# Designed miniproteins, single chains, continued (2), part 66

Each design is a single chain, and the fold is of that chain. pLDDT is the mean over its residues in the fold that is shown.

## One batch from the design tools (miniprotein)

Design m6277
Fold by ESMFold2-Fast:
Order: sequence, then structure tokens, then C-alpha cells
Structure m6277 (fold): chain A 71 residues (1-71)
Amino acid sequence: MTPEEREILRVVLENARAAAASTDPEEQAHAKRTAIELAKMLKDPQVREEVIAAIEAGDVERLEALYERYL
């Protein structure tokens, strides 16, 4: 994975954590949308689909595991 893609995954994880921590539905929706748009920039279709699925599920632990796996 490129350094740029690692940075994308880091920012995706930060946005997913922000969504999980927020009690405001609009903030949750915005953070999730931002994470998904960033994840679309990942070049590997399999990695991209796994990351997007984890964001949609709100599965922060899975996103952390994916970040570690693809380093």
C-alpha cells in the first residue's frame, strides 16, 4: 500500500471514530459520508469494498484491524 493510501485509511478511521462518538445524527452522517468518499480513493477494489463495508457497519474495530493489516 502506498504512503498516500495509508494516510487515507488513517483519516477514514478518524472520521469513523468521530461518527461513533457523536450523538448528533447530522454529524454522524457527515463523518460517515466523508469516510466513504475518502475510501473511494483507495486503488485496490477489494480493500476499498472492505473499508466501505466497515464504515457502513460503524465497525471501528474492523477499520483498525484493516489499517494494521494493510501497513
Scores: mean pLDDT 80

Design m6278
Fold by ESMFold2-Fast:
Structure m6278 (fold): chain A 87 residues (1-87)
Amino acid sequence: MTVEEAAAEIVEGAKIYDEGVAAGDAVKVAAGALRIVGAALDAVLELGVEAGREALERALEEAEAAGLEAGAAVIRKVLEGLEKVYG
């Protein structure tokens, strides 16, 4: 996995999350959240903490630019958690 691939996967999770929130679809909300967290974890495990942080930061910028407010909030919480543990 590259940083770009990880960021794209996190953004895809944010899209699913926002679609789920907008539709009141709890299954989509859960799927989006799991995809964000799973992709972030995979990035840290495969690429290291610094690359995982970069992927989360890129994904946050893309999600915010795309207007994915709810998904962006999830990405921000994951990034904050990573920085508290490893920062």
Scores: mean pLDDT 86

Design m6279
Fold by ESMFold2-Fast:
Structure m6279 (fold): chain A 74 residues (1-74)
Amino acid sequence: MMSPEEKEFMERVLELAEKHNIPEEEVKRLVHAYLESVETGDFSLFEAEVARIGERLNKPEVAAEILEIARETL
């Protein structure tokens, strides 16, 4: 089961997804990458998913916000 911090990450990312019209499937991939990164200590997959979303939206501020949410929930 998700921790309260992991749930907060998911909820905040879902709010960004609604604001910036990010598909639910991209959010699911991002959350999965975040959870694996927290367990393994390897954030490479998570950083790659964040970069992919930022590139697709052409909004580096969205990528930066997702990284900030992750830092605040760690």
Scores: mean pLDDT 80

Design m6280
Fold by ESMFold2-Fast:
Structure m6280 (fold): chain A 73 residues (1-73)
Amino acid sequence: LEEEARRLAETARQIADKAKELGNPELSQRAKELADRIEELLASGKLTPQDLERYRAELAQLIEEVAALEKKK
């Protein structure tokens, strides 16, 4: 659980950096907020498997949006 949460937060930060490089600060901000929320719940010990599943779905959505930005040549 903790290892998965850390990986999701790290991936969200990578997505935030990539979105900023691609010129989308709003998408970058959304990804940073996701990473912060995951870390906050992990630090407080309140992270549940259901929270992790929800955040995984939200991250997948952000990944798709960043991939769509990369398609713009």
Scores: mean pLDDT 79

Design m6281
Fold by ESMFold2-Fast:
Structure m6281 (fold): chain A 84 residues (1-84)
Amino acid sequence: ADLTLTLDKDSYEAKVGEKITITGTASAPNAKITVTTPDGRKFEVTTDANGNFTINFTPVAEGEYTLKAEKDGKTSEEKKITVK
């Protein structure tokens, strides 16, 4: 992958209905971070000028949530969080 996506924790676990905060860094400023839910829905956040991001959400579905960074046609490897 042309971009690096790093989460501040090696693993994240959340429960349905419990608010989770995910923090991390992408190797590009103003990069798009896409979160894909287990049911195929997507939402996006943008990294700051230093590549840092914070995602706050309350999961509504159990399963694996996938994070990916994208900028200027370049993409990162996928990172995953588990919701139980």
Scores: mean pLDDT 81

Design m6282
Fold by ESMFold2-Fast:
Structure m6282 (fold): chain A 95 residues (1-95)
Amino acid sequence: SLREHAEEAARSLIEAGVAMLRGDFETAEEHLRRAGEHIERARDHPYAPELREIRQAMEELMPQMKADPSNIALISKVVGLSLRAMGVLIDLELE
């Protein structure tokens, strides 16, 4: 269902954020790829635009964090995006 794909996308984005914070960029890229596949399958879901925005922002931050993994501002942005994905997941699972 659209909802199940939106939930799986949100979970994958949370996992991507955690991997980025650990410096495991290969695992993070795999989770972002999986999130993209689920977002595409959930494209007609109301949360699809927000999930796509979170994914695109994480993709943009990835090369920046690879270049400067100790950058507190970049770490803060990844934490914020991970919390946004978590909020989407909570809303989807509680509805």
Scores: mean pLDDT 89

Design m6283
Fold by ESMFold2-Fast:
Structure m6283 (fold): chain A 139 residues (1-139)
Amino acid sequence: SVLPPELVEFIRRHADQLQSIESITDEVIEEALKLFPEMASKSRVHADPFLNPNDLRVLAVAGYLEEGGDIAEFNPLTDPRAFYYLSKLARKLGFNGDLLSPESIVEFFRENPELGLRVTLFVQAQVVRAEEEGRTPAF
């Protein structure tokens, strides 16, 4: 993991709240943005896929993990199920459009930036947990 040490410490401090996307409160998001304003920075969106709320890889990983998947068994760049998990996550989080595509999902999360931040923080927490348990993420 290439996560900053300060972010890893934040994740450890909030481990119980970061176990699911739904358990992440507005207060946790507000604290994260205050400590790590780069998570909302446009200039950082393309530098780190784990900080980019519009990165389809992070969203696919989140969808896989929300279904109880093992983070060591799923690589969104090579797994043909990636779009399935991405699509299911978007629908679960309130996407109600008639046409489901990578572009429409990116736009949905762009229009709902707090959901993108929750999803990104959730995936980062799962990466930290896996590494602490001696497991290697597949991505």
Scores: mean pLDDT 76

Design m6284
Fold by ESMFold2-Fast:
Structure m6284 (fold): chain A 95 residues (1-95)
Amino acid sequence: SNEEAIKLLKEAIKYIQLAALYLSQGDIDKAIEYLQKARDHARQAYQLSGLEEAKKAADYADKAIEYAKQGDIDSALKYAKEAVEHLLKAIQELK
């Protein structure tokens, strides 16, 4: 349902915010864990809603994970921000 998708998208935003905090602290392993949780929530929201914005958010979260694994914190944060923007857009489309 749209309500279930919105809850998943909101939790994904919270997970990305936690990931960004861990990236800023140099805790890459925790950052990746939270980015993975955000990605999985966004993918689940896409399955429930069919919204392309939720799919794009998951794709950007996955890019953030890849750059975090490389130790490229600046790129990881850039793609994490892109993921949040698409999550917010998906929430607006479902309201």
Scores: mean pLDDT 91

Design m6285
Fold by ESMFold2-Fast:
Structure m6285 (fold): chain A 60 residues (1-60)
Amino acid sequence: MKTTTLTIEQADAVIASTPGKVYTVTAPDGREVRVVLSEDKELIAVIDPAAGTATLTEIK
């Protein structure tokens, strides 16, 4: 399993080019987090706009 830290802009570009489902989740502290799961389920992206960070995890 490989996790890469991305900027919000890089994460948005990955979402735009990757077919899959996008979920918006509200954290207990009120932050909105977007989670993207690719259709092949091999790629998960988690975007935290309040922190200004995103992570991309590859599952094989």
Scores: mean pLDDT 73

Design m6286
Fold by ESMFold2-Fast:
Structure m6286 (fold): chain A 81 residues (1-81)
Amino acid sequence: MVDTSGRMVKIVFEGTFKSQQAAEELERTISALLGRELDQKLEVGKTFTQVGPASDEQVTEIIRAILEAAENPKVTIEYLP
């Protein structure tokens, strides 16, 4: 119902992935955590942006997955009203 889905989240990632394979594995991990496909494919050297409803636990696991796959990551999380 409404108590755990009340936040629209914008996740912006800027940085370098360890490899194209790491980027692809991250895409699969985030898709699985959110239960839906990403709006953009993850590519080496490109900024990734995902907007949609996510729980705090899903956001935490996404950040963890990004840190595992990326070198020198810059991640910006915005909770939308």
Scores: mean pLDDT 70

Design m6287
Fold by ESMFold2-Fast:
Structure m6287 (fold): chain A 85 residues (1-85)
Amino acid sequence: SEALREASRRLAEERREELEEAERLLEEARATGDLALEIEALETLIEVLERELEAAREAGSAEGVAVAEGMIAEARARLAEARAA
């Protein structure tokens, strides 16, 4: 139905906006050396990427799954490094 297509598009748009915001906060944190902001931004990024991973799995996108898993692994490694600093 049109309503289901609209709901799916809206959820994808919300995830894109959250990803863009997390990336902006990461850029700000790195520019200012704000470790607390970097940790918060990485935690938010991981949450959104996990939702992208589930969406890719539901869509049957092997490429989408691989990309999301790679991004999550990189973000988790960065988070561990930031928390150790």
Scores: mean pLDDT 83

Design m6288
Fold by ESMFold2-Fast:
Structure m6288 (fold): chain A 71 residues (1-71)
Amino acid sequence: MSVRDFVAEVLIRELDATEEKAREIAERLIEAGFDSLEKLAAASVEELAKVPGVTPAMARVLIERAREVLA
């Protein structure tokens, strides 16, 4: 699974995001350097929340789910 598909799926399922908005946020995370599950799992909530459209709640869920996939 690509990080783009992972981020979009998590945002849609856990936070009821639209497909369009979820894909937009995924693209911005990749542009910001969060282009792998390992990088997402190692990030802080504060770092992810700096990305436009990413709330602290979204950041927390994305980090927790990335860590679960890598465990």
Scores: mean pLDDT 83

Design m6289
Fold by ESMFold2-Fast:
Structure m6289 (fold): chain A 87 residues (1-87)
Amino acid sequence: SLEDLKKEMKELAEELLEILSEVDPERAKRWRERLEEAFKNEDLEKFEEIVEEMVLHLHMYHPELSERVLEIAKKIKELLDKIKELE
């Protein structure tokens, strides 16, 4: 269902936030608040932008995490594309 896809997307974004919280807990808190607001407002474009910001930050400052981060980001993108197709 559409709600199941949205839930899975949110869970994957939480996985990115958990990774970020291990290296930058204050920035993770701020991005969590922004993601929760975008999700509540059903603003998928803003949600995608925030995820891309987190991915870019982790890639630039924590390249050792890049493979794991990019895998999660790819899954989020695939779910976003499916959600957009169904709405």
Scores: mean pLDDT 83

Design m6290
Fold by ESMFold2-Fast:
Structure m6290 (fold): chain A 75 residues (1-75)
Amino acid sequence: SEAQRRIEETRRTRQEELREEALRGVEEAAAALRSAPSVGEDTDLSIQALINAMRVAGMDEETIERERERLRAAL
């Protein structure tokens, strides 16, 4: 039905928005670490939060691992 198709399209749009937001968060975190590198638990917690956000957004483990390497390279 048209209503069911609209619901599926809405879910896909939300999934894509969550993915883009998670990727933007990774880029912002990398930029922040370059501008003001901090040593401590706060940095690790921020990275873990971004990894969790990527998983919630439905990103695959290979993509998450690449972004994690990107964040570590920025340190």
Scores: mean pLDDT 70

Design m6291
Fold by ESMFold2-Fast:
Formats: structure tokens, sequence, C-alpha cells
Structure m6291 (fold): chain A 68 residues (1-68)
């Protein structure tokens, strides 16, 4: 369901933006742990974690903005 997927990405984007604003030096480990607790599909979670690990938090935020 595309609407469900968009809602999941908006939730992830909101929490990542909040963390980046409150903890600008947030570790990749904390961001990965957060993604694992969010109600994302397994495919979306794996994709988001891969972007986070290879390109960092800012790249993940931009990716999620493109989907929201």
Amino acid sequence: NPLQIRAEHRVALSWLNYLKKTEPDISLEKAEALLKTLPLSDASRERNIAILKTQGIEALIQYLKSLA
C-alpha cells in the first residue's frame, strides 16, 4: 500500500530530523537502533540502514524527504 509506505517514511523522517536537531553528533549506532524500532517493512528498514551505513544520516534524511 503506497499510502502506508509514505506514512512509515514520514514517521522515520520526523524522528531522524528530531534527533539530528537535538543531537547533531548522533552516532550511527543510535540512528540504526531507532530505525529498528520504527514500524517499517523489512525491505524499507534494510534499505534505510544501508543508506545510513554507507552515506550517513544527512543522505538518509534527503532520501526520506524524496519519498514523504
Scores: mean pLDDT 72

Design m6292
Fold by ESMFold2-Fast:
Structure m6292 (fold): chain A 63 residues (1-63)
Amino acid sequence: SAAELAGEAERQAVQEGDLDSVRTGRETFARTKDVRVAARAGAEESERRGGLRSAELFRRGAA
C-alpha cells in the first residue's frame, strides 16, 4: 500500500541521513491528509539530496 511504501521510504531516508525528506513528507501529509501527495513531496526532496533508494520508495507510494 502507499502507506507501507511511505514507511519504508522514511526508514531508508533515515539510513541515508536525509531527515529533511522525512520532515517534508510528514508536513505535507499533515497539511493535505493525502499519502500519495506526501510521498511525492518526500521523493522530490530525497532526489535533491541524492537519496536514490528512499526516492524510489517514495515514488512508488506516490504512484
Scores: mean pLDDT 74

Design m6293
Fold by ESMFold2-Fast:
Structure m6293 (fold): chain A 87 residues (1-87)
Amino acid sequence: MHVDLGRVDINNIKRLSYDPNSTKEQIEDLYYRFLNDHLGRSTPEEQKPLLEELSKLFRELANDPRTRPDLHDLFLEYSKKIEELLK
């Protein structure tokens, strides 16, 4: 169940990255909700695959031409932060 909820947030981040009506703050709120709620409620064994999926998503979104230009630097920053958590 926790993995499924984490994937919902991952999919919402992807949707908002392509939505011209979304705000940077909405994406930041989803990122911190993912870290504080889903990871905080997950076991260490569940946390690693969720962090790997999120890191991969941010890397893909940073390189996707459909991603809003204002979000590219944010996604690169978040990808690096998650890679630090995986060390």
Scores: mean pLDDT 74

Design m6294
Fold by ESMFold2-Fast:
Structure m6294 (fold): chain A 68 residues (1-68)
Amino acid sequence: GSKTITGESETYKVTATAEGTKVTLTVTDLKTGEVRTAEGEGPPGSEITVSVTASDGVTLSVTVTLPK
């Protein structure tokens, strides 16, 4: 199965999608329009933390528990 988590703020739009053993984090900087992506993988049922550092030095992290 897959899961998608979306959050929005004044500064960033954040989308995290977990599908099988893979997590994809997409961060859009709403001021610059810059899009950054990061990916993480792990065994089923594990927690995966994926991080993106924006151009202003802010690090955005998402922790996702993968489906078993």
Scores: mean pLDDT 74

Design m6295
Fold by ESMFold2-Fast:
Structure m6295 (fold): chain A 70 residues (1-70)
Amino acid sequence: VEEYFKKAQELADEAIKLMEKGDLDSLRKTLEEFIEYLTKMAELIDPEKAEEVRKQAKEVAENMIKDLES
């Protein structure tokens, strides 16, 4: 869990920097990797909820990118 958490934090930091640069393509890829680590962590806690976590996180990421494109 700690390994996945550290990777998620690194990806979150990278996403913030990419938002500041306006690199939406790289931001999208970084968010996809972040969601993968969130999903892996969720699977360790509740495997049945892991897919719901993935879907919700992806929706939030897509909305964030759309807002930044505005």
Scores: mean pLDDT 77

Design m6296
Fold by ESMFold2-Fast:
Structure m6296 (fold): chain A 84 residues (1-84)
Amino acid sequence: SAKEREEKIRALRKTQESAKKDPRRDEILAELSKTDHPLAQAAKELLENVDASDEEIEALIDKYEKAMAEKLEEYTKLAEELEA
């Protein structure tokens, strides 16, 4: 829903604003790059572009939500093959 999407954008913006205020911004970026989680990668892109528009944030959510859905589908197929 639109409200759920707005909440995700707000959460990512909170991460971005916390990083802007944190003198360890470079350390946070390095830490985020150690994880392969799609949402952490989206947060990293936002930290690299602190002037990101709502449209750019929505595009990042769309990109990484699709990747997560594809990984979930791949996992489901693997689980079904193991049970068969």
Scores: mean pLDDT 61

Design m6297
Fold by ESMFold2-Fast:
Structure m6297 (fold): chain A 100 residues (1-100)
Amino acid sequence: KVEELVKRAEELLREAREALRAGDFETAFRKLNEAMKIADELAKLGAKEEAIRILREVARGLEELAARTDDPILQGMALLMVGVAKLEIERLEAGVEPKL
């Protein structure tokens, strides 16, 4: 159910924020990646508004991670995923435009 997926994504986003606060960038990256996968599932189920919201939070968390990490590989992966998330948000937003 859409509600169950949203709750799981919100838990993953909360855990990612806790990991970022602790300086555990590897755990934060994994949790954000898991939340992004749930957003993809939500989009496939037609829950595009929920998917967009989760993707925005994922992109925000990844941008924070990239700004704070001293690991150049992790920084590069996070920035790449920010690009992917932003592109998916644009695609989903275009697909939900109201009919004339």
Scores: mean pLDDT 85

Design m6298
Fold by ESMFold2-Fast:
Structure m6298 (fold): chain A 137 residues (1-137)
Amino acid sequence: KKIEEKKKLAMEYLDKVIEEIKTGDFNKVDLSAILKFIYYLQYVLKNGSDEEKLEFLKEVIDKIWKAIEESTDPKVKRALAILGVAILLLLEPYIKDNPEAQKLVEEFRKKALELDPNVEVYARSLARYLKTLLGLD
């Protein structure tokens, strides 16, 4: 049950962050909500079964991509793609031994690159910043 509670909390914070990004005013994005989302997502990926990890990773990826598709503002699409790729870069240590999870990540990154070839550059900068805030570097 702890895994299901952490999944729910992760998705609640992800929904909040997506709603804030959809406003087009990125100064309204709550950094603490991003950090809490990452914390709960990492908890699931560290402690879940292989099936729970893959299912949840797919749910997260699908939610972010749906938000990109539903947005009409190119700046919002780009910001969501950058956030998604940055999050997935932070998850590499937790999925490196799961080929199915790696394929989901690669497919998302490929689609993000098709939106804007600079998404990877900005996402790597954001991932580095988030690592510092999480106390990982």
Scores: mean pLDDT 85

Design m6299
Fold by ESMFold2-Fast:
Structure m6299 (fold): chain A 83 residues (1-83)
Amino acid sequence: SAAEEERKRKLKEEMLVGVAEVAAAVALSIARRLGKESIEEELEFLERVFKKILEVAEEEGLEKAKEEIERIKKETEEELLRL
């Protein structure tokens, strides 16, 4: 139905914003590291995040994928304390 398609569109937009926010947080983490040493771990983390979000979206649907993005944002903030 049109209502279901509109709901999916809104969820996709929210997911894109969430993904962008995670990417921005990781970029700030990299910027806060003195000397700007290798960013390989941060890039591998982002790859795992994107793959996990896509997997959840395919297996459990867009609403669960949005919840996963919100969880990852919180975990990303915790990881920033380690960098």
Scores: mean pLDDT 69

Design m6300
Fold by ESMFold2-Fast:
Structure m6300 (fold): chain A 99 residues (1-99)
Amino acid sequence: MSMKEEEERKRRIEEATKRIEELARQAREKAAEAVKALDSGEEIEKARKLLEEAQKLTDEAEEIAREVGYTRERVIATASAGMAVLGAVSALVSAEREK
């Protein structure tokens, strides 16, 4: 591999890492909005739509991570987004059972 190819690959990996972190951040924000909607007594359907959006963002981040390879930073970002979505899903299930 040439030095130029190594620098280009390193740049692509850095850009992919930033994209994964941005998608994970957006997924966490959508999951938090879903929990806030449930806490505020807003319709369960609104929370479901927010969670669907959060899951799509998490899936996109995981797809990029799969293509460029898993590193500690990328694993932490995707795991944090996944945990936020799981927490919000648990809140949604609890809210549905109370009715």
Scores: mean pLDDT 78

Design m6301
Fold by ESMFold2-Fast:
Structure m6301 (fold): chain A 67 residues (1-67)
Amino acid sequence: MEEEAKKLAEEAEEVGRRAEELGMKKTAQYAFGLARAARENPEQLEAVRAALELIKANVDASEAAAK
């Protein structure tokens, strides 16, 4: 549980930093919020994982469009 939450939070923080570099301020805020939710609300871990997957796909698509 704790290990999974930590990994998910770290992935969300990484996605947030990438989103900030792309100028995606709202997406970065959501990603950082997911990292906090993963650490503080373990009952929402599955929802956080699903949301992070969608946010990551959005960031990846934006990076591909920029190159």
Scores: mean pLDDT 79

Design m6302
Fold by ESMFold2-Fast:
Structure m6302 (fold): chain A 90 residues (1-90)
Amino acid sequence: PVDVVSSTLSDASLRAPTGAQGTVIGEAGSEGVRALSDGLSVEEAVERAIEKAREVAQKLLDRGVLTEKQKEETIRMVEEAAREALERAK
């Protein structure tokens, strides 16, 4: 489960359109891996990853590093990677 979540989100981070968006996806992936190491399910881990992505993206938007459109795009990318991780963990 850790390998599926880690590899899927790492791949999404590398495919991100900007470095800042890649950072958001990378931090989301790290949060998902931490949740799994804490004994949470894959479903709970991807939920934590999406929540972390929203948190980090909002902070970067507030600092002027991301646009509102880039925030929405990045969260959508994390949600897509989360769906892929859940399918692969079956």
Scores: mean pLDDT 82

Design m6303
Fold by ESMFold2-Fast:
Structure m6303 (fold): chain A 85 residues (1-85)
Amino acid sequence: LDELEAELERLMNEFLRLRDEAVRTGREEALERARELARRIVETLGRLLDAKGVPRDERDRLLAAMERTLEEVLEVVRREMERLR
């Protein structure tokens, strides 16, 4: 559990760092890396929820919410990068 929580925190911090880098630099490589981290965040959260014994319906709802939130963040970053051109 502690290892999965630490991994999730590490991935979230790296995602936020790459988000900021993409906005600051306009580099599409940073945005692409952030998209890859978003997938790993959802996967790691799923493993953490399974390990905690969270019921399937709540687990699926939380994973869908996280995926949607990360997709919304990436879309905002993409629009900001386009606006700065």
Scores: mean pLDDT 84

Design m6304
Fold by ESMFold2-Fast:
Structure m6304 (fold): chain A 60 residues (1-60)
Amino acid sequence: GAAGREGAAAPDRGAGAAAGMGAVESGINKQGGLRAAEAGHRLGSSVGGGRAGYEEGMKS
């Protein structure tokens, strides 16, 4: 499918946030995945506004 973007881009934000939170929980259990939890947390918050606000500050 080429036109798979329809209804995939927007819901992806929710999936990213959920995946980020899941990575944090799994990271603690995996012990070695603790660093991965940090990246997962940023991914989940990147779309919300954490990164958007940060990017705004960088441009300023």
Scores: mean pLDDT 48

Design m6305
Fold by ESMFold2-Fast:
Structure m6305 (fold): chain A 80 residues (1-80)
Amino acid sequence: SAELEELEKLLEELREALSKKDYEAATKYAQRLYEHAKKLGLEELTEVAKKLYEAAKKGDFDTAERYLQKLEALLRELKE
């Protein structure tokens, strides 16, 4: 769906920002990802996205990357 495609795009942008240690970009994309997941009513995805956003805001890139990996796994499960 278009909503899942937008979520995948945000994950890609976030992965890129994290790999570059771009704090500003990582925080921006993590926030947008959280808001999108929340709008879609995907509770588990929303919770993980929120934790990722909090980690990015604190500059905790190791924790943010772990939550990004969890988020990617959850999104794959949604594709059945």
Scores: mean pLDDT 81

Design m6306
Fold by ESMFold2-Fast:
Structure m6306 (fold): chain A 106 residues (1-106)
Amino acid sequence: SALRERAEQLEREGRELQDTDPVRAARLYMEAADLYYQAGDLEGFKRAVRNLLDVFKKLSTIPEYHEYVASLTLTFSSYVTNLPEVRELAEEMIDIARAVQPEILP
């Protein structure tokens, strides 16, 4: 499907940028995850979410990105929190947001 093909392209671009532009990689992985889910590709969806989590963990170690990580983590985790396929990954994303911006998550 066109959705899966686009998701695969975004996932590849995210992987290529993960070390040089992790902020852009995070955006690409979020878009890929959404498209994989719409296409019914649950394995692609889970893979994209795992890659996104890895990028968020990396960015959370950089103080300059704390507000950005918290904002993106909350935005994406609110989307996927009720999905059983990635619930544990979404919970880890929320924990990262609490660690870097505790005032956002009382």
Scores: mean pLDDT 79

Design m6307
Fold by ESMFold2-Fast:
Structure m6307 (fold): chain A 60 residues (1-60)
Amino acid sequence: VSKEAFEKALEEARKQKDPSEFDKIAEKYGVPVEELRKAVLEEEIEEGIELIKKGVEKSL
């Protein structure tokens, strides 16, 4: 699988707010849907942690 194709699939998945589209995006770019879902989940977790660190949610 091309690294470039995976990055494009990941970017499009981030733009879509619907997990049901991940299968279509993965098929469109020819990437493993499981790896795409894992990458999106890891980014969401990291973004959540960073948002907490910036003091948006002061009561953890």
Scores: mean pLDDT 71

Design m6308
Fold by ESMFold2-Fast:
Structure m6308 (fold): chain A 72 residues (1-72)
Amino acid sequence: LLKKAEQEIKKLNDEADKTSEKYIAEAKKKGSKLSGLKAATELMLGLAKATDAYYEALQRSKKILEETLKAL
């Protein structure tokens, strides 16, 4: 039970990492053509999207852990 929960959580984190990297890379690409506040704004938007991806992974991981604890 515990090992399966760890594997599922690892997959969720790996997916969140890939999604986060994509959003950050896109923000950097857009920001490289801009300066000052405009560049900072694009980076902040990318960071917000990356944060949302991790938050979703965290919520799903919490449910997996709660179900695993109930099964123990």
Scores: mean pLDDT 79

Design m6309
Fold by ESMFold2-Fast:
Structure m6309 (fold): chain A 113 residues (1-113)
Amino acid sequence: DDEKRKKIKEEVEKAAREALEKLLGKPLPEEVTSSDILKEAQEALAAGEEGIALVSVEVEAESEEEAKEKAIEIVRKAFEEAGLEVTEIEVGKAIKLEGKKYIIVLAVRFKRK
């Protein structure tokens, strides 16, 4: 239902902000969204320089720690296959879904090869 969807969106935004705060090494203002910070970071990084991306991955795992490890592996492989070098990954709070499923939000710093 709509209320359950809204709660998941709020948890994803909190996880995205946490991942970005870890990657940037500074706290983010409450009034600024993860999308706003990502836009500002991308505008500071001209074409051919380092980039920053937010990625959400749904994984099946026995634990939050396993879910984070699987998500990191998936993201590193995807960026490598795209011809990008991943220089840093930070992970936000894991969002537990029904069963053995987790949503993991990652902030990724990368550069072009």
Scores: mean pLDDT 77

Design m6310
Fold by ESMFold2-Fast:
Structure m6310 (fold): chain A 79 residues (1-79)
Amino acid sequence: DVLERLGKYIAAGRWDAALALIDAHRAELAAQPEEVRRLLEVAKRRLAEAPSNPTLGQSAEEAQAGARRVVEALEALLA
């Protein structure tokens, strides 16, 4: 399940993996706008928390940049 995997990546702060999954499954995600909106709200919350909770081995700057790219990609699916 793409939505389940995407939710897990966002929760874990695995932003590159989340972005790659969005790019690979853009059409499937665009067909589920309500679920994308839910994940967007989660990603926005994680972006706000990113400076305090970077993934192990990730800089705070990389965590913020990654979270921002995921938010941007999810917003693009809803436009």
Scores: mean pLDDT 77

